# Designed miniproteins, single chains, continued (5), part 59

Each design is a single chain, and the fold is of that chain. pLDDT is the mean over its residues in the fold that is shown.

## One batch from the design tools (miniprotein)

Design m18175
Fold by ESMFold2-Fast:
Structure m18175 (fold): chain A 64 residues (1-64)
Amino acid sequence: EFEKEVIRALGEIYLGIANYLEKQGRYDDAAESYEKAAELYRQAGDVENAEIALKKSRELREKA
């Protein structure tokens, strides 16, 4: 249980990095960070946030 909480927290960190990069117009870098966040959320069992992050990554790849 504790390990999943740590993994989710790492996912939140990558989500924050992705949001920052997106605001800077760095769409490729932001998409990569969203992909990392999605994988971490998936490992933590947070499927909903994983899918949201993955969708955002795909949208930004199209803008890059």
Scores: mean pLDDT 83

Design m18176
Fold by ESMFold2-Fast:
Structure m18176 (fold): chain A 75 residues (1-75)
Amino acid sequence: MEEFRRAEEEVRRAAEELARLLREQGREEEAERVLREAEAVIAYARTLPVEEATELLRRAAGALRGGVERARAEA
């Protein structure tokens, strides 16, 4: 359970950081999509067994961190 909660928080934090950077770049619509998609992934993960859910959320967090790096490079 703890690993799942930690992965969920990582997804939310990464999505918030990416959305913040996108908003600073005037990319408001993309920021809103990132936040919506993060919550959708979390909701879907909650329907899975905890091990599969945790793996899905870890992958999502990784993808969002990659998005943060790309957004900074595009600034």
Scores: mean pLDDT 83

Design m18177
Fold by ESMFold2-Fast:
Structure m18177 (fold): chain A 105 residues (1-105)
Amino acid sequence: ALTDEQRARVAETAQKIYEALKNKDFEKVKEIVLQAVDEARTPEEVLAIARAFASIIYKYTNNPEILEVVRRHLEEVERLAQAGDLDGAKAVIKRTLDEIEKLMK
């Protein structure tokens, strides 16, 4: 389970992602998510970041290709986090951001 400090950091990250998406600034979204993922020290925190990001994308994006990428990669992050693979979970989120960026061009 996440600590209260980890939950607070994830909530702050989610708020920053929401504000950047509201401004249609995906470069800023990518920066925020990459920083949060880099600072995360447990697979559970990486998964919480991934879930927060996915939840915000699901609310603010109606692009079916982006929604499918986020859905598939979230399932992969969940499997890797359950296996205790911190580096693997981080790598999937980074790949997800790159794939979304390509679809937004």
Scores: mean pLDDT 87

Design m18178
Fold by ESMFold2-Fast:
Structure m18178 (fold): chain A 74 residues (1-74)
Amino acid sequence: SPRQQAIALAVLAVEQGAVSFAETHPDNPAFQETVRLALEGLKRILEEYGHLFSPEELKKAEETIKRAEELLAK
């Protein structure tokens, strides 16, 4: 439904913001925990609501997951 899509997009935006926060605040002591939680949230949103996303929205979500995984590998 349009309401479910709006909620899913809002959650996606919050998780993307968490990854961006971690990228811009590398000296933050919560860095790894913030990235880990955002990664799990992004994987959950794609699993449960991926069918509601456009191809462009899916690519953005997958790109953010990749960035989060790269941050945790450092």
Scores: mean pLDDT 77

Design m18179
Fold by ESMFold2-Fast:
Structure m18179 (fold): chain A 74 residues (1-74)
Amino acid sequence: SEAEKHLEEGKKLLEEGNYLEAIQHYRRAIDLDPENAEAYYNLGLAARKLGATVEADRYFQKALELDPNLEKAK
């Protein structure tokens, strides 16, 4: 799906240290699939890498709300 393509591109960019572009792709994935817990979790990781701690915490909370098994999102 288009959401999956954006999620995978975001992961690649995150691995390359391109956090801002990774965030753009994760946001697009969320726009297409608003219940994608993994996209919120990865958005939190990218935000944390940029020092956006408050935003990161909010994304991790949303990820855990969507998938309570993502204990690592706490």
Scores: mean pLDDT 84

Design m18180
Fold by ESMFold2-Fast:
Structure m18180 (fold): chain A 72 residues (1-72)
Amino acid sequence: SEESERLHKEGEKYKAQGNSELSIQYYQKSIELDPENEKSKKNRQESLTSLAVSARLRGDEEEAKKLEEEAK
């Protein structure tokens, strides 16, 4: 839908700013509105993976594993 695509683009804006957490929230809203939005699903997966890498670098292995599972 047009609303799902708008939310996807908003997520892309936050991703470009380095705000992976906020980008994931917008991609999730896009997916909730349109579960077949593959662009939002792919971008959510990539952002979750980036957060998992950041968590691992901070020594938070449990958070990293949780984020990696959510990305599947």
Scores: mean pLDDT 85

Design m18181
Fold by ESMFold2-Fast:
Structure m18181 (fold): chain A 73 residues (1-73)
Amino acid sequence: SARKEEALRLFREAARLAEEAREAERAGDLERARELARRAQEAAAEAARLLESLPEEERRETERAIAEELERA
C-alpha cells in the first residue's frame, strides 16, 4: 500500500539523518548534530505513526522489510 511505502521511505530518511548526525558529532559540529538528530526523530515518529495505522498483516510485512533493510545496510 502507499502508506506502507511511505513508512519505509520515512524509516530510510530517519536512518540517513541519524547517520549524518553521528558524522557531524564526530566532526565536533554539535549544533548540526542536534538539528539532524531532531529531524531523524521527527521522521522516525511519523514512520511509527504510519505503521500503527496499517492493518496488522501489512504492519508485520513492513516490519520485516525494515528488518531486512537494516541487515543489508
Scores: mean pLDDT 83

Design m18182
Fold by ESMFold2-Fast:
Structure m18182 (fold): chain A 80 residues (1-80)
Amino acid sequence: SMEMREEEERGEEIVRQAEAAMKRAVEELKDESVETVEFVMEGIVKAAVARVRDLSEEVVEKVRERAERAAKEAVEEHKK
C-alpha cells in the first residue's frame, strides 16, 4: 500500500541519518575506549528507534535491526 511505502521510506531516511551520525561519532571518538564508542552507538540506535515509534511495528523492528547492524560495523571500524 502507499501508506506502507511511506513508512518504509521514512524508516530508510532515519537509518541513513543514524549511519551518518555513527560515522561522525567514530571519527570524533577515535582515541576513546571501545566501551565509550559502544555506549554512543547504542544511544544513536535508541534515538533512531524513538523517531519511528509511531510507525508500524514492522518498520520499527527493521530500523532497529539495521541501526544495530550499522552500530556493530562502526564499533568494528573503531577497533582497526
Scores: mean pLDDT 85

Design m18183
Fold by ESMFold2-Fast:
Structure m18183 (fold): chain A 63 residues (1-63)
Amino acid sequence: MNKKEELLKLIGEILRKIGEIFDLRQKLKTAEGEEKEKLEKEIKELEEEIKKLLEEMKKLKID
């Protein structure tokens, strides 16, 4: 696989995870107590996954 194909795959994964965070943030607006804590944890985990994918993209420098 060339660097462009790998980069596009990483972008796709990042966009999917951003969409999941958006949905969770909408639920978070109406959540209270333990449900709020659960949603905040899920959002934080997805944000960390996105950070890792961004670091992988940084390694795939395109000429």
Scores: mean pLDDT 79

Design m18184
Fold by ESMFold2-Fast:
Structure m18184 (fold): chain A 97 residues (1-97)
Amino acid sequence: KKEEAIKHYEEAAENFRKAATAARQGDFDTALEYLKKGIKHINKAAELDPSIPVEDLLKVIGLTLRAIGALLDGNYDQAARDFEAGAELVEKLKEKV
């Protein structure tokens, strides 16, 4: 259970880093695909680890919304930064499991 939650956080961070790479390349569709995969893993990790503070999950959600807005606005550099920040936050969240 705990180990499974950690693995999903690791997979979420990896997908957010891949989304950042795609965003830097101007690849909207690929960035969005990896973003969706990252969110799916966050949701599964949160389901497996209900002890995670809601405020920490809201920070990840906030970065996700900012990244989507940046992608839609064509600001790929900002989207990449938001994805990288999301990955770092998820790595820290993993340490709380």
Scores: mean pLDDT 82

Design m18185
Fold by ESMFold2-Fast:
Structure m18185 (fold): chain A 58 residues (1-58)
Amino acid sequence: SDPAIIAAGKAAAEALGKASGDAYKQASELLEQAGKEKDPAKQLALYQEAKKVAEAAA
């Protein structure tokens, strides 16, 4: 319902689609956690972390 959370979720999902290996697995787990999170601020933070992990070149 929050436009910022919706935007963050879309960005995380797009980044996940380009990820592979451990980055994909870790980002997918964070995205799953974000979907189950009750606190909007925590949910936003989880989507932002999922995007960062998916984009990580580590």
Scores: mean pLDDT 80

Design m18186
Fold by ESMFold2-Fast:
Structure m18186 (fold): chain A 82 residues (1-82)
Amino acid sequence: LEKAVTEEQARASIEAAREAVEELRELAKEFPELKESVERAERLIREAERALEEGDYASAEIWATMALITAGVALSYYRNKK
């Protein structure tokens, strides 16, 4: 079954994660405690980019998804406190 993760899919996942981290970074200006979550999500994106450069698209998608979840959970929780 040719359902291997493509480079295009991995890049799309990284882009979605970057957008979520950018939103989280803006929110961190109001809630400084979110800086650690921003740094963690940025580290996960760097791991995804490294996997992408190595041609490991499946790992790149996993790392990007972890970054997206990290940012998304923080955004959902703290946005309601703004």
Scores: mean pLDDT 81

Design m18187
Fold by ESMFold2-Fast:
Formats: C-alpha cells, structure tokens, sequence
Structure m18187 (fold): chain A 74 residues (1-74)
C-alpha cells in the first residue's frame, strides 16, 4: 500500500539522518536512495540525498537531488 511504502521510506530516511549525523556520508546516501525506492514521492528523502552527496563533494548530483525534492514539494 502507499501508506506502507511511505512508512518504510520514513524509517530509511531516519536511518539515513543518523548516518549523516555520524559522518557516514556514503551510508547516508545509500539509505536515502533506498527510501526513494520505497516511495519515489517522498521529497524529504531527496533532500537527505542532496545533503549526503554535497558532503561527499558530488555537487552536480546533490543539485539534481535538491531539484527533485523541490518538484515533489510543489
């Protein structure tokens, strides 16, 4: 169900946030991508991915993820 997909995305997003706070930027990016796979409409997962990618120096990819987050929040 859509509710189950969103709940899974929120769980993965929280794990990604914990990894990001710990400085585990590659793991954070992986968890945010899994959140996006669970719910592709979850704007917060794209915001998290953008933050992790920026910390990894992948600035073009970070900008693209941020843009997708803005599109989904509109």
Amino acid sequence: SAAARRAEAERLHREGDAALAAGDYEEAARLYREAIEADPNYAEAYRGLAAALARLGRLDEAAEAARKAEELAA
Scores: mean pLDDT 91

Design m18188
Fold by ESMFold2-Fast:
Structure m18188 (fold): chain A 85 residues (1-85)
Amino acid sequence: TAEEFAKGLAALRAGDYQSAIAHFKKALEKDPNNYQAWFNLGQAYYNLGRYQESIEYFQKALELDPNNAGARINLQTAQTQLKIK
């Protein structure tokens, strides 16, 4: 729901990435086409250093919104992190 998405955003802004992930996943249970929730899941996983998972979620966001420049840029950044390890 919109409420779970809003709670996810608040947690993400607070740096509580685990809480953000839980809320965005609940939002996606109700609306799996919410590309912003997929994008924000990618950002939360990226901030946890979980680059492989962040790539998967950014790719899902781009499948739903292929012209999203933010998702494209963040996907490239996450892929770069895997290559320089």
Scores: mean pLDDT 85

Design m18189
Fold by ESMFold2-Fast:
Structure m18189 (fold): chain A 69 residues (1-69)
Amino acid sequence: SLDERIAELRAEIEELGKKIDELNSRYQKAVAEGAPEEEIERIKNEIKEYHRKLTALQVELDRLEAERA
């Protein structure tokens, strides 16, 4: 059902948000501790990829919610 799929997407979005929060914490720690630029850039790229994934899921959620209207 649409409601079931919406609930699953919301759960996936929540889990991705937690992963982004963890990566942001790792980024802050790496910057504060003076980690190599290559390490900092890797974390930044991971954050960007998770944001792209999150945006795609949010678009899909909006589409499914519109179908309920």
Scores: mean pLDDT 86

Design m18190
Fold by ESMFold2-Fast:
Structure m18190 (fold): chain A 112 residues (1-112)
Amino acid sequence: MEKSREIILEIAEVSMEVMAVTVAIKTGDAKAFAEASRRLAEAVERLRELAERLGMADEEEVEALREAAELARKAAEYAEKGDLEKAKEYYEKAVELLGPVLARLDAKALAL
């Protein structure tokens, strides 16, 4: 029960930062995009550390979370430089990796 609550809250935090990046993209706010992408990278890294600690993620899922965090950091760096096209490309790659892992972790949390 404790483990389920912790992982659900971290998944929710990742989802909130994904929404923040989406809003920044729609409004053309490069600064908001950079800030939200940095927070997304930090949230994904926290989720990875928690999932590893709880034994809820396999090696492939852990590597996908690491890669997604790195892609989110690159998105933030390009957004800070004003290259919103590249920032969006890296962000979309991060979300593509995150989607399946978040779904699997959420399903595992509900089974606890």
Scores: mean pLDDT 85

Design m18191
Fold by ESMFold2-Fast:
Structure m18191 (fold): chain A 84 residues (1-84)
Amino acid sequence: VLALLALLLAVVGLVLGRVALDLAEATGSREALLLGIAAILLGIGALILAELALETGDVRAAIEALREGIRAIALGLLALAIAA
């Protein structure tokens, strides 16, 4: 269950990062663009850790994936707030 939650959070973080990049490009905001890129990178890391947790059943990997997914979502939301 934790690994599935981590996958969901990673996907949400990636989506928020992509939307933030699109808005940053439209508005010309460099800060929003950098934060959107950071959100995407953290989302990719969370996705890799979540997949590892699903394959191995490692609870520690699942918890780390959840943390990175939450960070990706936070940065994505911050990028969206700056781009808006």
Scores: mean pLDDT 77

Design m18192
Fold by ESMFold2-Fast:
Structure m18192 (fold): chain A 58 residues (1-58)
Amino acid sequence: GPGEEAAKRARELAEKSSGGARAAAGMGAIDGFELVKQGDEEGAKEAAERGIEAAKRL
C-alpha cells in the first residue's frame, strides 16, 4: 500500500545517504514499516515522507 511504498523509498534514500541524512531517512523507514505492521498505511506514509523531507534538508 502507499505507506509501505513510502517506507521503501525512505529505506532506499537512507542506503544512498550518509550522516544525518541517512539517520533521518532511516528513522522514517523504521517508523513507516512499524505503522504498516499496525495497519496504519496513512500514518506510515506520513512518517516515511517526514523522514525523506528531513534528509533532503541536510
Scores: mean pLDDT 88

Design m18193
Fold by ESMFold2-Fast:
Structure m18193 (fold): chain A 100 residues (1-100)
Amino acid sequence: DRAATLAALRAIAALVDEALAAGLSPDELLARLRALVATQDPSVPVVAALREAAAAGDDAFLSMATLAVILAAEWEQGVSWEQLMRRLAAFSLGGGVKIE
């Protein structure tokens, strides 16, 4: 669902923006992001990717959250939905184990 994905992207971007403005520590930001992602629908691709990244570790989770912020900004700049979804897929694949 495009609307659900955009809502998730905007919620993540808003939380990161508020955390940076408030001067939150990385640990506090991670805790708030994990809490937000846990309340979101896992059938939404970006939410599923964030849940997988959270299980992989803090660096993976922050990288995926950073991508979500970038995707939200690109949507507001008029980047197409198809291009945004390709970026999300490419990042998810690029973050995987390169040696199978």
Scores: mean pLDDT 76

Design m18194
Fold by ESMFold2-Fast:
Structure m18194 (fold): chain A 76 residues (1-76)
Amino acid sequence: ALELIREAGLALQAGDYERAAELAREAYKASKDNPLARAMALDVLAQALEGLGRLEEAARARKESEEYRKKFLDMK
């Protein structure tokens, strides 16, 4: 999961937003029991979607990321 998130981040920096979104979705699927990894994958997905002009989908991904991040904080 973390490797896919890292690769998605590198694709974002390269301006390859479609590949970044694809890798972020794969990272999300691989992270069922890891709320922090899911939040991180959704953060990258949101940035990729913003780069593609899909602003409403990006906003949904950011909101879902915030919910997973809160879940991680509640675990402590």
Scores: mean pLDDT 81

Design m18195
Fold by ESMFold2-Fast:
Structure m18195 (fold): chain A 58 residues (1-58)
Amino acid sequence: MKPEEAKEKAIARVEAAKSDESRRSIAAAVEDAAEASGKEEFKEAAKEVKAHVEKLIK
């Protein structure tokens, strides 16, 4: 899966979440998966997902 597609799917999950705790949990899981991949492009996508979550909870 391309980083752009992974990011889009993660953002959709964040948007579907009903609580800020769930949104933070999704962002953390995405960051963990990106770190495990060892690919910088996936790490960049994970950072954008986290920024989106922080924007929603503020």
Scores: mean pLDDT 78

Design m18196
Fold by ESMFold2-Fast:
Structure m18196 (fold): chain A 64 residues (1-64)
Amino acid sequence: MTEEEREKARESIVEHYQTELGLPPEEARRLADLQLDAVRYARKLMEEGKTPEEVGLEIRRRLA
């Protein structure tokens, strides 16, 4: 994913959180960053041949 694609995805997630959940901009950005990092990590694990179940467990471990 390019920096430009990441930034567009981040803005979309931030806007969605502000619109649907009424979150402040700072909190919405923090959550968007965490989600994008989790997505990047998941892609890396799947590229390494891990199953969807293993990817889910690793993401939960990393975010917890």
Scores: mean pLDDT 73

Design m18197
Fold by ESMFold2-Fast:
Structure m18197 (fold): chain A 89 residues (1-89)
Amino acid sequence: KAEEARRKLEEARRALAAGDLEAALEHAREALELAAEAEDIELVEEVLDTLAAIAAAAEAAGDLETEIRASMEVIRAAVEILALKKKEK
C-alpha cells in the first residue's frame, strides 16, 4: 500500500509539472486514499503538500473547479493526519 501510494504521488507530481492539473488531482486523490489506508502519516503529509500545490496552480490558471476540489482534498488529508496522530498514543 505505502509503495503504491508513493508511486501514485510521483505520478501526481509529474502531471503537475506537465501542467495537467486534472491528472495531477486524480493521482493525488488516489495517493491520499492509499497513504491513509497504509496509516503512513509522513506520506499523507507529502500528499497534502502536493494537493496544496495543485490548488495553487489551479488558482493561477483560473480553474476554479479544480482549485475547489484540490482544496477540499487538502482538508481531507489534514483530517486524516489528525486521526492518525490520535491513534499513535
Scores: mean pLDDT 83

Design m18198
Fold by ESMFold2-Fast:
Structure m18198 (fold): chain A 69 residues (1-69)
Amino acid sequence: MLSAEEIKAIVEHGMRTGKLSEEDRKKIAEEKGVESLTNEQAFVTAAKLLVDKLGQEEFDRLAAEVHAD
């Protein structure tokens, strides 16, 4: 299971690499009724949306890149 810190790092890495846009961030906020990715539930929602948008293989690649960085 991914920790909130790991999920946050993956989401931030996705934003840096252009795999997550500002519109994706807004979508995450809308689904949780929050304006930012500052709480654990928002990070979990971000991870699910990342997998849904990019697919499991690309999500796993992002996670590997975060660990390498």
Scores: mean pLDDT 65

Design m18199
Fold by ESMFold2-Fast:
Structure m18199 (fold): chain A 78 residues (1-78)
Amino acid sequence: LPPLEELSEEQKEWLEKRKELEAKGDLEEARRLQEERSLKLLIEKAKKGELDEKEIEEAVEALREAGLPEEVIKAVEE
């Protein structure tokens, strides 16, 4: 992970929540939170048109594997 001074406020809040879950021994919930965050970043990049055709294809496959609704998957494709 990058140093705290390089993180945005949103990333700091996410990191604190993840540490809290890990401290409680809820590794499954901590992993789910990380996966959700990664998927949100992929969706955001796709909406901005920053992903190339191959990256969109890989993102769609990852979203399907994560079990997200088909409506969300279609939003990434376009």
Scores: mean pLDDT 63

Design m18200
Fold by ESMFold2-Fast:
Structure m18200 (fold): chain A 88 residues (1-88)
Amino acid sequence: MLEEAEEYLKKAAELAEKGEPEEKVQEYLEKAKEYAKKAVTEEEIKKAKEEAEKVGNPADPEDIAADRLLFELMKPLIEEVKKEMQAE
């Protein structure tokens, strides 16, 4: 599940680099989020619920936890993009 979320994120990045339509890139990002949602632990969901209640966020705790997991998976990708932008 976690590995699958990471693979779909990589695929989305590859498609974006190749200049594929945004719709196709978004399709793979949605798949990555779906697998991330399945990969989150009950403890992570509980923390997301507590944080959401604190700030009045009406979003599903599973979605919040999945978004956090995707952000963590994206950190290496963001650093790679930053390096490429500095090299150009």
Scores: mean pLDDT 72

Design m18201
Fold by ESMFold2-Fast:
Structure m18201 (fold): chain A 74 residues (1-74)
Amino acid sequence: SLADKYAAALERLPEAKLNEIMAKFMAAVKEEFGDRLSDEQAMLAAEAFAEAATESDDIDEIVEKALELFKEKL
């Protein structure tokens, strides 16, 4: 599940680092798509972030991959 993927990321990465990644990802989403996401788009963004967070421990790589996956899910 999405929650299981996020939990796996929390085991690999410190919470502070995950919070920084989330903040950077949400800033990138805001820049590209604006401040208003539908509930469906917000869910897809969360799914993309959780998937990207399991693949790398580098902040910039996770943000770039999450944004790529989010665009693919739209």
Scores: mean pLDDT 74

Design m18202
Fold by ESMFold2-Fast:
Structure m18202 (fold): chain A 60 residues (1-60)
Amino acid sequence: SKEEEEKIKRIMEEFNKELKKLEAKAEDPSLSEEEKKEIAKKAEELLEDTYKKIEEVRKS
C-alpha cells in the first residue's frame, strides 16, 4: 500500500540520517580506537535494525 511505501521511505531516510551522525562521531579526535570500532559496530546494528523495521512494515 502507499502507507507501507511511505513508512519504508521514512525508515530509509532515518537510516541515512543516523548513519551520518555515526560518521560524524567517528571523526571525534578524543575517541580511542576501541570507541571508533564500537561506532562502526553501531553502524552495522543500524543496518540490521533498519532491515527488520522494513520487514515489520511489510508484515503489517
Scores: mean pLDDT 83

Design m18203
Fold by ESMFold2-Fast:
Structure m18203 (fold): chain A 68 residues (1-68)
Amino acid sequence: SPIELAKKILSLKDLPDEEFRQKVIELLREAGFSEEQAEELADYILYVFKHHDDITALILIVSALEAA
């Protein structure tokens, strides 16, 4: 589910940016997203965590995953 996937992504937030991005792409690809979708979503997710608190980030990530 988008919520469970977003929670897994949130658990990785303390990783360095490059490692975080790579792990998020891996999770999204395992969840069935295309390579292009996974890369676009991972870049957005990284941006969201840099500019928002964890609760707001979780809401935005769930919304993006449902829209994709």
Scores: mean pLDDT 84

Design m18204
Fold by ESMFold2-Fast:
Structure m18204 (fold): chain A 80 residues (1-80)
Amino acid sequence: SDEEIEKLKKEIEEKVKEAEELAKQAPESPERKKLLEEVRKAAKEALDAIEKGASEENVKKIEEALKKIEESIEGLKKLL
């Protein structure tokens, strides 16, 4: 549904902010930079899929990208 797509878009934006905040708290390292870059890349891919239009296929791709964002955020948390 269009409503579900809007919810996912907001979640993606919130997850990017969470990752940036975690990166500020973590020690500076190549791993920190890599994980933050992975979050930003996955977020861009998800947002690009949203712009292609609301379809079941695009919703699934967005959910898969959101999962990758969560995994990278967990990686950032392990650096704290």
Scores: mean pLDDT 80

Design m18205
Fold by ESMFold2-Fast:
Structure m18205 (fold): chain A 55 residues (1-55)
Amino acid sequence: MEKLKEFGKEVARKAVELGKITEDEANELISRIENAKTVQEILDATVEAFKRYTA
């Protein structure tokens, strides 16, 4: 669980570095990942971050 959350947060941070999302958008995704109680919630936020990172 914790490693999956770290991965998702890293993807969101990388998306900001590439100018794909704003820092505020990344902070919102990171907050969702930190507060996620299920694997599904973490995956949903991580997939969103990854889509923004790879766009």
Scores: mean pLDDT 78

Design m18206
Fold by ESMFold2-Fast:
Structure m18206 (fold): chain A 90 residues (1-90)
Amino acid sequence: SPQQLLDEEIAAAEARVKADPTDANAWLELGWLYLLKGDYEKAAEYFEKAVRLDPDNWLAYFLLSIAYRKLGDNEKAEEYEKKALEVRKK
């Protein structure tokens, strides 16, 4: 089922972040999978972890803005959209 495939991908991504918790891309992938699952709070948490590890990754800020918009926090979404644009210009 689509749900089973997504849960298997999440388990693999969770194993990856557990093996190397400093891998910003692994946290970004885990956040993306939770975003697809509709767990926007976990998606935001994992994207925040990714931006802390790699603060120059504009994509992580952009995805964080999407997660906050899905949570109904339009103010935080706009702040992170602006941050993504600022980082991308560097």
Scores: mean pLDDT 89

Design m18207
Fold by ESMFold2-Fast:
Structure m18207 (fold): chain A 90 residues (1-90)
Amino acid sequence: SAIEELQEAIRRLLALVEELNAQGDSALANQVMQAFFRLAAERYGEELVLEAAGRVSPELKGLAEYLLSLKIPLEELDPEAVALAEEILA
């Protein structure tokens, strides 16, 4: 189902974010998070994305809601972060 696919994509996202933070690249990690939730909301709709995030954790749902509320355009994000987010979501 779409929600199960999103939950798995979110788990891949969290693993990448943890790895980037461990390498000291928290700036890229934050931009990958932003790009991922924007791309996911465009494909699946915001409601389903927030439900999937909430199934992983309540904290992550709050973070996703906050990031989506910022309405940062993809073109303002690091192209590397956007490419990584697209790879995770594919």
Scores: mean pLDDT 89

Design m18208
Fold by ESMFold2-Fast:
Structure m18208 (fold): chain A 76 residues (1-76)
Amino acid sequence: SAAERARELAEEAVRLLREAAEALAAGREEEARRLAEEAERLAREAMAIGDEATREEILRLVGRAQREAAAALAAA
């Protein structure tokens, strides 16, 4: 279903955001940027195909991962 596809894309975006945070903490800024850009693209695709309830869940999951990435940047 569209909701299942949206969730898959959102879960991949979350994984990439976590990888970006790890790369950034390790000083791999170029890798972190590429991973974050890919995550943003996947999150956008997930939001485009999800219904209202699915979009709320995606925003919560991606928002949490983005906050984790921001915390990693602040710690670096």
Scores: mean pLDDT 80

Design m18209
Fold by ESMFold2-Fast:
Structure m18209 (fold): chain A 91 residues (1-91)
Amino acid sequence: SDEEIMKELKERLDKVVEELNRLVKELGTTVKVSEEEFREAVDKSVPLNTEALELVKQIKDPELQKEATRLLFAYLGHVLSLNLYKVAKEK
């Protein structure tokens, strides 16, 4: 159902935000990455972002689709940030 998809999107976002906040506390608010490390973080983000996009596409209610799209944009940004921090930690 649309409600179950919205719940899944919110839970996915919350988990990514929680993990990112943990790494920010560990490594600080700024991390340095090379261009190669940045590309690695982008590549690692694609599968998760594609899954989230496919969930949003399954929503049939246009009003919930708009809310889901806002959640998707937040999710995309946080997933990239998380993967940048993960790459930085493994230096």
Scores: mean pLDDT 88

Design m18210
Fold by ESMFold2-Fast:
Structure m18210 (fold): chain A 62 residues (1-62)
Amino acid sequence: SATRRQLLIAAGMRALGLTEEDLKRLAVEDPEKAKALVEEAIRVGEELGLSEEELRAAHAQL
């Protein structure tokens, strides 16, 4: 099960051309950039204007 926030992060990350593994690596290598990336991913995810079903599909592709 994924929360709406997790779905937004997944959709945003995909739109930015990044994966969960990229985020995990950044969290260790550059925590400041990782935090900024999560915030940007959520914002991008929201701005995509995706429906609940589309967000779920995007998460499944990630």
Scores: mean pLDDT 76

Design m18211
Fold by ESMFold2-Fast:
Structure m18211 (fold): chain A 58 residues (1-58)
Amino acid sequence: SALESAFKAFDFDGDGVLKGVELENVAKLAKLSEEERKALGGQIDFEKFKEIVERKKP
């Protein structure tokens, strides 16, 4: 799916989580506020990435 492909594209080192620059790229794409970015902690997995992408969906 497009969502899984996007996650893999952001997961540059292929470890199954997004951290550091990978997480910053997701935050920029999703237009997260500084507070929302901090609430993610140091890393996210695919489930959390899906939640972020779907945050505007009903």
Scores: mean pLDDT 73

